# Designed miniproteins, single chains: the designs that were tried, part 90

Each design is a single chain, and the fold is of that chain. pLDDT is the mean over its residues in the fold that is shown.

## One batch from the design tools (miniprotein)

Design m3330
Fold by ESMFold2-Fast:
Structure m3330 (fold): chain A 69 residues (1-69)
Amino acid sequence: SDEEIAENMKYGVDTFGKAAVKDPSLLPTFQRIVDAVKKTASGIKSVSDDVKSYADSQLKKTLDELKKK
């Protein structure tokens, strides 16, 4: 279902965001994952806004955590 696809995309974003906080060298890879997730979500009307909002929120959270270092 679209909801299961959205859940899997959110899980990937969460997992890689946490990895990038622990290893900042992964930040460019995480940014690419966020961009790819947002592009894919644009094709799934039912979950597009929710997934994009989540991905943007997780990217901001990762960047904010890295700014404290």
Scores: mean pLDDT 85

Design m3331
Fold by ESMFold2-Fast:
Structure m3331 (fold): chain A 67 residues (1-67)
Amino acid sequence: MREKVRELLQEGLAAGNLDEGVRKAIELIDKYVKEKKLSPEEVRELTIFLVAEALRAIGDQIDAELA
């Protein structure tokens, strides 16, 4: 699951559309929650992972634009 979240964020970043990557990652997590494939603890851990990876990607994008 973490790998799929990271892939969506990386695809969004590569396409210059990180917002879409984040949205797709959130939708994927929500889908798995609705299908009861993730525990509440796993949802919390994935959300923290998503936030951390998204912040890193935003930082990388800003640095690239300012360079």
Scores: mean pLDDT 76

Design m3332
Fold by ESMFold2-Fast:
Structure m3332 (fold): chain A 92 residues (1-92)
Amino acid sequence: GSRSAQGLIDAMRAALAEGATASVSVSGDTVVLTIDNAGPAAIQAAQAAKDAAESDGDKATLTQSGNTVTLTVGGLDATALAAVALDGIGLS
């Protein structure tokens, strides 16, 4: 559970460090991270976050349309959801 949360937070931080925008939405046990104007470091961090989520046994899907990257992670436990929601609010 903790790797999924940390991966999502790291991807948000990478996006902001490049001057991209990052937004997080939570619905049930699913988190959707959307990065607009994603640079190479944000794209790489999002891929690492997908790998971290899959390593935790969570379901992760990464899609890219132009400069927008969307990472969807499902099956998160309540602790991971709380961590992403709190840190996502602090970074947005």
Scores: mean pLDDT 79

Design m3333
Fold by ESMFold2-Fast:
Structure m3333 (fold): chain A 100 residues (1-100)
Amino acid sequence: TKAKVKAIEEAMKRAEELLVGYLRELEKPLLQNVVVGLYDSDSEEEAKAKTEGAKRIIKAAYKEGHPVKATVVAYGDKTEEIAKEAQKELEEAAEKLEKE
């Protein structure tokens, strides 16, 4: 639903802000693991909101000098293909940031 998409976007923004605060306290680069769960009950818009939020988190971590390993977990058979596409998008985003 539209309300669920908004809730995901707001939660992801808050997660990004909290992570940046934490990462700024680290004096040494530390591998960050970003895990995104996609569910059969997620709409396409909800899944996309999670993926876009994860891309922002990856970008924020690299900006603070920390490498990222991103993993998308599919919870259900209907979500497997969307999770595979999301995994590729997150890996490509991380690779692009490594070149900057």
Scores: mean pLDDT 81

Design m3334
Fold by ESMFold2-Fast:
Structure m3334 (fold): chain A 109 residues (1-109)
Amino acid sequence: MKSTVLFIATSIDLAAAEMEGNYKQAASYYLTLAALYWLEGNREKAISYLQKALDYLKKAGDEEGAKMVEELINKVKAGTATIDDFLELARKLGDEVAIGYLEELRKLS
């Protein structure tokens, strides 16, 4: 139930960020969706959403954030990723709402 609420809330915030053209904020919400799918065991969708976050960070010109997403994709593929890896990246991106969603997800892991 909580995961479904977070998915809906994140999807609404993502749509708003995309409508505003805020690529870095959109990347933060794609990161949050990736974490949701990763926790549910759906690694393929998690990687797909991380790839979307990567694309948006490249559009935003955030080379450091893009590199961190590439490293996180490699950790997810290797099965070595942790929720703290997602949180560290979210804190680097600086969106407080996305950070809050990931902190709630950490309580479920």
Scores: mean pLDDT 84

Design m3335
Fold by ESMFold2-Fast:
Structure m3335 (fold): chain A 76 residues (1-76)
Amino acid sequence: SSDQEELRKLIEEFKKELKELNVPKGLMNQANTFIDFIEKILPSSDSNAVRQLMEQLKKHLELIKKQLEEIKKREG
């Protein structure tokens, strides 16, 4: 479905952002675990579930960016 294609695109954009941010291994592992969870449930997800997963993915990326900022602040 179109919603599943949009979520797949968001997952690829999420992976790209993580690489560009040079995320520490611990946060990268956390992100990969979340991506794996989404990818496992995606084939059986309806449009409403897919839209909720899109919102969760966006929120998770924002949380990682915030955690990364705090780590950088403590190391600097």
Scores: mean pLDDT 79

Design m3336
Fold by ESMFold2-Fast:
Structure m3336 (fold): chain A 98 residues (1-98)
Amino acid sequence: MVAAPAAAVAAMAAGMTAGAAAGDGHAGGGAGLDAARAAGADGAQIGAATDAAVAALAAAPADEAAAKAAAQGLKMREVAREIAEKLREIGDEIDKEL
């Protein structure tokens, strides 16, 4: 059982919301990911925290800034998943001494 990094999820949601309001959702998302990493989250945990933050932001559909932050969170999750997949491929190459 892994304790959910609730503080990291809250930081990520706050960063994305602030970034969306300023027109820089990407920078806000990056700050949130850095907070999750500082909490010791790996790629899968960062993905789960991002998904939870996106879901929390989507709970207020009348707020356009929140909707934009949620869309940015989905893109950040895709980037994190791609990085994790490439790291696994590199690990496999090292194991095979390619």
Scores: mean pLDDT 57

Design m3337
Fold by ESMFold2-Fast:
Structure m3337 (fold): chain A 99 residues (1-99)
Amino acid sequence: ALAKVEEALRLVDEAIALLTAGDEAAADERLREAKRLLEELIEEHGEEYPEVAEKLREAIRLLEEALDPAASRGERLLLLGEVSRLLQEVRDALEAREA
């Protein structure tokens, strides 16, 4: 679980950098991969960690909003900042359970 959360965080951070550089297509590709990883996490571990699954579902919802073609770059960056925050909380919760 932790490794997939860390990979999703890396992909979101890369997408933020790419959007800031104006590369929407590369950013969208990374966001779709991040969403796929989070969906796999819910399927694999959602019943074991229902509180984590709720945060992951919220992160997926925000990623879907960030992928909306009507969203401005500024709106996307704000949404991705919230996704990054939620994924950091999930990572910290999973690390605490492994320790």
Scores: mean pLDDT 82

Design m3338
Fold by ESMFold2-Fast:
Order: C-alpha cells, then sequence, then structure tokens
Structure m3338 (fold): chain A 66 residues (1-66)
C-alpha cells in the first residue's frame, strides 16, 4: 500500500490509501482536481480528510508512504 498526501489551495489535507503500483498514476491524476474529484479517482481504497474543503483545488501532491 501507499499513502498520497494532497494539499488543497486553502491548506487542507487529504490522505489517500492506494495500491503501491498505482500510486504515481493516481498522484498525477489528483493534481488540479477538486478534493471531491480526487476522492473518486480509480484505485483509491480509502481516504482521511484533515480540515479540507472538498470543493477546493489540489495544489500539491506527495507520495509519503510506500
Amino acid sequence: MAIIRLTLEDGGKIYLLVPKEKAEEIAKQAMGKTGSEALKLPGVLSAAIDNANLNATVVDVEIIEI
């Protein structure tokens, strides 16, 4: 498994749990999406939301755990 950290334009965070083999593909697709759109990406297994407005745009993406 891998964890992808999304930073939204308002500073909120979303953490996506994904299969390791799909982490780079999902990370690329998440950039510039809204938080809500990123949660719906194929291959997302679960998500944790940390003070995020789901209508805000993803401005940074980092794979933090592999």
Scores: mean pLDDT 84

Design m3339
Fold by ESMFold2-Fast:
Structure m3339 (fold): chain A 74 residues (1-74)
Amino acid sequence: AEEEAEKYLEKGAIALNNGDRETASEYFKKAAEKALEAGNTQLAYSAAVMLRALGDEETAKEIEERIKKLKEEQ
């Protein structure tokens, strides 16, 4: 799960470097979901930061709220 999240972050970065912002956004969303499934709040936060940089503030805020809940449970 965590390894999958890292792979999606990598694919998102590659898409962004190629100017494909839509594909980058989709991979960063997948990275965040896999990171949250793995309990990796740092990786999920990294994906949220990239989504906000792409203008998707709503999805970034949703991910940040989920991160906050995970941290409060532990």
Scores: mean pLDDT 83

Design m3340
Fold by ESMFold2-Fast:
Structure m3340 (fold): chain A 61 residues (1-61)
Amino acid sequence: MEERIVELLRKMREAIANGDEEAVKRYEQELLDLGLTPEQVGMARRALEAGYDPEAIARGL
């Protein structure tokens, strides 16, 4: 589970950097499907936008 979360966070970081909001929303939904709460997904998105690495974010969830 953690490895899949890290993979999705890496993809979401790339989508954020490219301004691809449709891809960001798709990865947010996949994180929810893995059992994350909306609050955890929102926190992860903000942390990625702030420049935190996906592995550190996943450890904080």
Scores: mean pLDDT 84

Design m3341
Fold by ESMFold2-Fast:
Structure m3341 (fold): chain A 61 residues (1-61)
Amino acid sequence: MELPELSSEQTARAVGAILRVLSDDPNPSPKELVEALIEAGISEEEAKAITENLTGEKVEV
């Protein structure tokens, strides 16, 4: 599946949030990744899509 189309600014925020989560917990849950992305200003739907595409796991709400 393709990643959602993000602006360069949104991509930078998403990458930064993911790296922050990984620095705190090297095996984060998909839920933790989604929450970090939302806190970084990514929409809930885009955060879920990014997390599912990166981890290969479906995010449950």
Scores: mean pLDDT 71

Design m3342
Fold by ESMFold2-Fast:
Structure m3342 (fold): chain A 70 residues (1-70)
Amino acid sequence: MEEIRRLLDEGRLEEAARLLLEEVERVKDKYPVVEQFLKLLAVRGYLEAVRRASPPARAGDWVGAVRALL
């Protein structure tokens, strides 16, 4: 999660999206219900971190990319 947020913050949304999808893919096999919860938590925590950090604002709408993963 931390690594994914950092990649998104740096503008590497492709790598961040790949890691997030891989994490969800593995969990859904054992915890299909938890999968949706993890997606929500990942986006929530990420958005709070980005909003708080926010001096250069969002460069390239990487937040939108995370939403697309949901």
Scores: mean pLDDT 54

Design m3343
Fold by ESMFold2-Fast:
Structure m3343 (fold): chain A 74 residues (1-74)
Amino acid sequence: SEAERHLKAAREAEKAGDYQTAGDHYSRAGEVYAQEGKLDEAAEAFLHAARSYAKAGNNTQAARMGKKAQDLLA
C-alpha cells in the first residue's frame, strides 16, 4: 500500500540519519492512513513524524505533527 511504502522509506531514512526525510515520509503515511479511515495508524505515523522532525531540529513541524495525532485521538 501507499502508506506501507512511506513507512519503509521513513525507516530507511532513519537508518541513514536523515531525520527530516524520515519525518516527511512518516507524515505522508499518516495522511494516507487518515484518508483510509485508519485513525489509530494515522496517529501513530504522525507521532513517529513528530519524533523524527524533533531529531532533525525541526521543532515547528514536530509540534504540527503532534497536534495532528492529538486531533485524531480526540
Scores: mean pLDDT 90

Design m3344
Fold by ESMFold2-Fast:
Structure m3344 (fold): chain A 81 residues (1-81)
Amino acid sequence: LSAAEREIERLLAEARALGQQASRLYEQGDYKGAARLEREAARLVLRAARLLEELGSPRSVPLYVAGNLLLSSADALERGL
């Protein structure tokens, strides 16, 4: 509804699209490509989390968790785990 809320929605939509692309690369055996896109998605999720935190929204907490889990997943894929 607000400009900030629209920006958060856009960031999360872009992160979901990157996650979908990462899943396709994983299915093709491109684990390095999948890891790269997961890191990009994590950056967008963490940016949305910061915007929610600035708005005083408790919804920032689960997005910080999600972003950090995406970074851990990307690291595991890059390491061949």
Scores: mean pLDDT 87

Design m3345
Fold by ESMFold2-Fast:
Structure m3345 (fold): chain A 83 residues (1-83)
Amino acid sequence: MAAKEAARREAERLAAEADRKAAEANEAEEKGDNEKAAELYREAARLAREAARLYREAGDEELAAGLEANARLLEEKAEELEK
């Protein structure tokens, strides 16, 4: 049980880091720096997927699914900015 709690805390830290990277990407996008924004969105998506994996290991499938859905949206934003 304690190991699952540790995994959840780590997932929370990674999810927070993903949110920070997504915020940086939004700022870059607002400045018209589409290349930087795309890179930051991809980084945020990677962090969100890593957090999802840890939530799944902790048995929290709903949080994991939500983070994977968010990662897909972040990747779509990066693809749009490359057009």
Scores: mean pLDDT 86

Design m3346
Fold by ESMFold2-Fast:
Structure m3346 (fold): chain A 60 residues (1-60)
Amino acid sequence: SLEEIAERLYEELKKLTDDPELLKEAEEALEIVRTSEDITKQIGAILRIIGLILEVELSK
C-alpha cells in the first residue's frame, strides 16, 4: 500500500539523519498519506519524503 511505502521511506530517512526539522517534515507527509483518501495527495506526500532523502544525500 502507499502507507507502507511512505513508512519505509520514513524509516530510511531516520537512518540517514537525526535532524528534527527534516524528521518533522517527513512525519507531516506520512500523516497525509495515512489520513488522505485522495491518491494524488498521497503520492505528493510520498514524493515529499523522497525529496527529503535526496536533500540529505546531496548535503554529504
Scores: mean pLDDT 85

Design m3347
Fold by ESMFold2-Fast:
Structure m3347 (fold): chain A 58 residues (1-58)
Amino acid sequence: GELMRALFDVPKSRPDELELKAGDLVEVLEEVDETWVRARSLATGEEGLVPKSFLEPV
């Protein structure tokens, strides 16, 4: 998938969400809808949902 970077710290609010730190690299696995993607953190290997607006292309 595409590599993207977290723009800021993203807290895990629900079990299906992905926790990220600012600058973390993620691989986008699936676009779930207009607002959300499923991604994998390259730092932790964890997968979860992230708002697309919290990520930028690398």
Scores: mean pLDDT 83

Design m3349
Fold by ESMFold2-Fast:
Structure m3349 (fold): chain A 85 residues (1-85)
Amino acid sequence: GSKEDLLILLDHVVEKAEELFKKGKLEEAAELLEYALKEAEKTFGKDDPYVAELLERLAEVYEAQGKLEEAERLRKEAEEIREKL
């Protein structure tokens, strides 16, 4: 249904963010992952395994940008979600 279609779209967005990350386009990668995270939280809720995955991916991009405190915060949020599952 609509949620399944969105999951396919978000998976494609994540794949594009990974390609941008590998090319060193960190800001563009972060923007795509921030979009995917917002849409996933809205659709699946904050305590979803997919949201935890997106938080980890965004943390990796933030770490590459030197945003170490922001990266650690996102990793902590992802771990807290996984502890509930």
Scores: mean pLDDT 86

Design m3350
Fold by ESMFold2-Fast:
Structure m3350 (fold): chain A 72 residues (1-72)
Amino acid sequence: MSIEERLAKAEKFKKEGDEAYEAGDYDKAIDSYGKAADEYESLFQETGDKEYLKKAIDASVEVLKAAVNKVT
């Protein structure tokens, strides 16, 4: 995949995570945000652009928020 295609994929996963979180589907939110974080981290490794690292960290924080809401 091109960098542009992988960025679009990461953005799609983040959006799917946001939608799942709003729906209270924390399992889907965790999965989707995790996939977004992985793609952003991979983009950072290939480009050195710290904006991708910031996005990866943000997505990882959303995974933790969803996980906390999943537990009682």
Scores: mean pLDDT 84

Design m3351
Fold by ESMFold2-Fast:
Structure m3351 (fold): chain A 58 residues (1-58)
Amino acid sequence: SMAEERAREAAERLYESLGDLLRDPRVREQWSRFIARETGVSEEVARRALEEVIRERE
């Protein structure tokens, strides 16, 4: 739960920084791995967090 919250915060910050670049699925995949590594969630959880942020904002 706390790690998932950190993943969502990381995803939000990445979206604010990278914005349009995250529309590229290859870029999203790379950053999902980064979020997973930094927060300790699985890549799948990180990808979901990032995908939700993009979906909400796009």
Scores: mean pLDDT 82

Design m3352
Fold by ESMFold2-Fast:
Structure m3352 (fold): chain A 55 residues (1-55)
Amino acid sequence: IADLLRERGPLSAAELAELAGISQSTARRRLRTLEAEGAVVATRDGRRTLYALAP
């Protein structure tokens, strides 16, 4: 997950799920865990949420 965010830049949960070959539910769960750990940050972009590696 973190490697995909580094390579592809900010991604939505749906985009990450497609790239990783996993369900959107699995992608959202993993992203929420990483956000809680401070490893990723969530940013609103219109109606979607984008995730990027934390500084």
Scores: mean pLDDT 76

Design m3353
Fold by ESMFold2-Fast:
Structure m3353 (fold): chain A 68 residues (1-68)
Amino acid sequence: GAAEKLEAIKKELESDPNITASLSGTDKLVITTNLSPEKQIGLVLMLLGEYPDLKVSLSGNTLTVSAK
């Protein structure tokens, strides 16, 4: 389900010192980055390509990933 995908994304990204990922309940992953705007857009596109069943939104330096 979506919860397992969000946990997988968190584990994948938490190894990057420029990225902080935290689960909000079982249905939402909040990702805070210290990346350039171009790299943030690249991360959004990567997530949408790898997890097309998930919804991704970008606000400032924060990405929110949730189930559709």
Scores: mean pLDDT 80

Design m3354
Fold by ESMFold2-Fast:
Structure m3354 (fold): chain A 65 residues (1-65)
Amino acid sequence: SIEELIKKIKEKQEEILELLNKITEILEKEGNSPEAQKKIKELEKEIEKLKEEILKLQEELEKLL
């Protein structure tokens, strides 16, 4: 349903915000060390995956409208 698609999109947007907050905390605590950069790159990959999932859900939503 349209309502379920909207809910899934919102949940994934909230997950992205949580990952962005983790990146901020790493930068504040560990700076730009090579270890911090590796952790940040892994979190950025998760964010990109979530963005792709949101785009697919938005395309499904548009087809139902």
Scores: mean pLDDT 86

Design m3355
Fold by ESMFold2-Fast:
Structure m3355 (fold): chain A 64 residues (1-64)
Amino acid sequence: SRIEKLEEIARESRRSAEELREKAEELKKEDPENVLADFLLAIAGAEESLAEILERKVEELKKE
């Protein structure tokens, strides 16, 4: 179903965001000014935002 597909994408986006944040934290421990770590944090933030949008959409669809 459409709802199940959106829930799956939201879960995958959150997992990806967590993995990117962990990688960025490791890079920042070696070099606090690491630009790659900042880039990974930006991508993680975007994936978290996507997950939140999809989760909100799922709740809207469940009410219809």
Scores: mean pLDDT 85

Design m3356
Fold by ESMFold2-Fast:
Structure m3356 (fold): chain A 58 residues (1-58)
Amino acid sequence: MEEVKKKIEEAAKKLAKELPLDVAKALLTHESRIAAEKYGIDEKELIEAGEKAIKEAL
């Protein structure tokens, strides 16, 4: 798994445990967009990976 995708998944799990779900999702979307633009990765793929990680953590 790419390092950036792994970091997004780890961040998503931490956010989901410490913040309300809606806030965690909003921050995940924002971070995924920035990472996608910076590293040339599909934004949708990062968001989907993070959302899956949130569901698995909860």
Scores: mean pLDDT 76

Design m3357
Fold by ESMFold2-Fast:
Parts: C-alpha cells; sequence; structure tokens
Structure m3357 (fold): chain A 62 residues (1-62)
C-alpha cells in the first residue's frame, strides 16, 4: 500500500539522517537522486518502481 511505502521511506530517511556522516559526497548525491526518483514514483502511483527504489536505497544505507 502507499501508506506502507511511505512508512518505509520515513524510517529509511531517519536512518540516513542518523548515519549521514558515514557517506561520501558521491554516495550522498546518489542517495539524493534515488530519493527524488522514489518521490516521483510515489506521486505517479508507480508502486512497483517505488518498491524497487526503496529496496535499492535500503541496500545502500544498510
Amino acid sequence: SRAALEARALALWQEFVARADEFSPEERAELERLSQELLDALRAGDYAAAEALLARLEELIA
């Protein structure tokens, strides 16, 4: 559901903020780009793309 995807995105954002100093400028730029793509997918109602982008962001942050 959209609510579940938004909850995952919020949890991921909180983890990123807590660990922001662990990322290089290049890694931060990639995370920001993927985050924008995630927001665009959620706005478009493309939940399959949103799930794939969340999985990619979770892989990079974890």
Scores: mean pLDDT 81

Design m3358
Fold by ESMFold2-Fast:
Structure m3358 (fold): chain A 97 residues (1-97)
Amino acid sequence: MIDEIEVRRAMVLIGASVNILAATREGNELVRRAAEALARAAAASRDAALLRELEAAVLALGRGDYAAAVAHLERALALAPEDEALRAALEAAREIL
């Protein structure tokens, strides 16, 4: 059986990897840091709701929609307020905005 959590986590990690590669090529350190921190949070998560917010955030980063990325990361942090990787991702995304 395909686990929704495993599929969504894989989608987030793929999207984050694409953002990291693009940001590295462009010299965008803040986007790279946000995507790397988001990937760490996704890799550690088993929460389907959290992973949906991270999927939306990684897609927003890829579009250059930093306001939407911040909003989704704020919702993700509300679901896991103690997650330091989520806090790091949100701080980096806010610095871009």
Scores: mean pLDDT 86

Design m3359
Fold by ESMFold2-Fast:
Structure m3359 (fold): chain A 60 residues (1-60)
Amino acid sequence: GAELYRAVEDFEARNPNELGFKKGELLRLLLEIGDRWVVAESLTTGERGIVPKSKLERIS
């Protein structure tokens, strides 16, 4: 099963490696990269990128 998360607030991507999202969007966690960031996939767009872990809550 995919580890599912929900965005708790909006995030604007600041570079092409980052994935922007809106509060309430569902994301699948792909890989943890350190203490602050994860690689995630948007279930809305299918896009992948680096997102701040602090803006996500686990729902599964």
Scores: mean pLDDT 83

Design m3360
Fold by ESMFold2-Fast:
Structure m3360 (fold): chain A 86 residues (1-86)
Amino acid sequence: MTVVITFTGVTEEQKERIRQLAEELRAKGLEAKLEIKGDTVTLTIKGLTVEQMIGHVLRGIGYGLDGYEVKVEIKGDTVTIHIDLR
């Protein structure tokens, strides 16, 4: 399973938190790629099981995203999540 998470309206502090999340995911043996373009950050995670996606990605994302716009699309083995942090 592949998860692609796009954050928009990201502050420098939020970019650092997302970098830390990517490092934590890599430390757990997951392939995590981070791309930063202005105020947009894309995190791509490969090799996830459904349980790992729920435990490591969705819980991590859900932590502190109360009130933000979140859009989720599931197609095949790919989950795409768009988060507007503005």
Scores: mean pLDDT 71

Design m3361
Fold by ESMFold2-Fast:
Structure m3361 (fold): chain A 117 residues (1-117)
Amino acid sequence: SELEKILELAKKALEDEEARKELIKNLDEIVPKLIEVLKDKSASQEEKVTALKALKEILKVLSKSKELAKEFLEKYGKEIEEALRSQLTDPDISEELKKAIEEAGKALEELRKAAGL
């Protein structure tokens, strides 16, 4: 799964500098793919959970740099916030998906603090 591969790279990037460089280099390809999954009405809740877990780990990596956090929020912050908010309007939303959205939202808030926002 491409989503699982992205999640694994993001997790590794928290502690490994080479993985972090690979993640940052490919960020503009990775983040739009994650947002696409969240906006896709045909995507399973399991796929959305994996995308949100990957997003959470990416946000944690970026929170280590004020400059990267600021650039990321300028590019994707509003679109991610809107995608997270839209998921909460699903009456059939699972508890696992609700938790993944909450955790991604908290990571986004921490990223805003890291950016000086």
Scores: mean pLDDT 88

Design m3362
Fold by ESMFold2-Fast:
Order: C-alpha cells, then sequence, then structure tokens
Structure m3362 (fold): chain A 61 residues (1-61)
C-alpha cells in the first residue's frame, strides 16, 4: 500500500542519515542500494544521496 511504501521510504532515509552521520560508509552504501532496488526511482535515489551528503557534512561540523 502507499502508506506502507511511505513508511519504508522514511525508515530507509532515516537509516541512511544515521549510518552516514556515524561514518559507516559500507552501511550507508548498502541502504542506498536497498532503496534503489526497492523503489527504482532516480529522484528518490538522488534525494537519498543528498541526505547522506548532508549527514556527512553535519558530522564534520
Amino acid sequence: SHMEEERELNRLLTEIYAAAYAGDDARAAALLKELEERFQDPGLVELARLIRDSAVARAAA
């Protein structure tokens, strides 16, 4: 269902942020791959990469 897909997307984005913030590059890459394979949406993949990059920048501040 749409609500289940939205919850799962939000879970993946949150986990990508947390992994990237923690410096766990392998975990962040695996979660990005999971998001890409599950949704097959280039726009969502780009959003997830921006979230990852934002987390890395925030951790470095």
Scores: mean pLDDT 87

Design m3363
Fold by ESMFold2-Fast:
Structure m3363 (fold): chain A 67 residues (1-67)
Amino acid sequence: GPAVVTVEGAGGTGAAGAADLASHGLVLDYRVEPLSGTRLGTLTVVAASEEAARKVAEAARAGLESI
């Protein structure tokens, strides 16, 4: 079945990059809370398999500020 992996985003830079990822069929749930301090949101990756979701999540973590 499908696998779900979450990636933590720091600041607003990750949100802009995450939007580009979402255009490729990924699900983005990004919440900005002024009381949250350093944690602003998460990117949820939904893929056909756990292996595929994990690979995408690893790439997203490595390049979060650039993606």
Scores: mean pLDDT 50

Design m3364
Fold by ESMFold2-Fast:
Structure m3364 (fold): chain A 62 residues (1-62)
Amino acid sequence: SLQQMIEALEERRRYLEGRDPEAAKLLDEAIERLKKAKSMQEALDILSELNEKLAALSREKE
């Protein structure tokens, strides 16, 4: 499950590399934190924070 989450984020990072390097940077940071996560709850918290930051960047482009 954690490995699948990391893989999904890596695919999203590749998509964003050319389109939004700031979002790609946020994904890189989240991926590194997920690799160090000690529990599933910590992993979910990392994803929640990432999603909030990505949503904020998306809104800046409206």
Scores: mean pLDDT 78

Design m3365
Fold by ESMFold2-Fast:
Structure m3365 (fold): chain A 64 residues (1-64)
Amino acid sequence: MIELEGRLPTPGLARAVAGLLSKDFPEVEARAEGDVLHVRAQTPEAAELAKRAIESAGGEAREV
């Protein structure tokens, strides 16, 4: 399991990305806390997908 922390420009974007990941990607668990997104990915491919989604929303993602 790979854990990621994302920081988004706004809390609204963090919630939007969390909702998108939770709806479309069963291998990803995403939770927004303010402008921070906590992600747990079951595979490296799911982690890369989550990271790209965060970056596409103008955020930054890192493994923790």
Scores: mean pLDDT 83

Design m3366
Fold by ESMFold2-Fast:
Parts: C-alpha cells; sequence; structure tokens
Structure m3366 (fold): chain A 65 residues (1-65)
C-alpha cells in the first residue's frame, strides 16, 4: 500500500521542513504540500486519494506561528 503524506499550513518553507521530517519518520512514499489550504479541503483530498489510489494517507498540519 502506497503511503502519502499530506501537509497543510500557511508557510511553504515551514511545510517543506515539517514534511521532510514526517516523511522520514513515517516512511512516506509521496509527499503533497498544500500551503494555504484549509483542514477541510485537505481532509477531502485525503479521502479521494484513499478511495481512488488505495493509498494510506497521513494528514498533518504545521502549527500556526
Amino acid sequence: MKKILLVVGDDEKALRELAEELAKKYGADEIILAPGWSSEEAYRLALELEKEKGAEVILASAPAH
């Protein structure tokens, strides 16, 4: 099963750094960065990826600073 890491937040640099750390920790096969996306939009994308690709999706959000 393919593991996809989907990361949301407001800053692209912070998202990229968080995604790199989490991908290594959880062994993600693919990373999708969603800067400026809402948690609802990201959750909807995660459900579609699981349904259409048969993937395991790990959804993470960067903390607001």
Scores: mean pLDDT 77

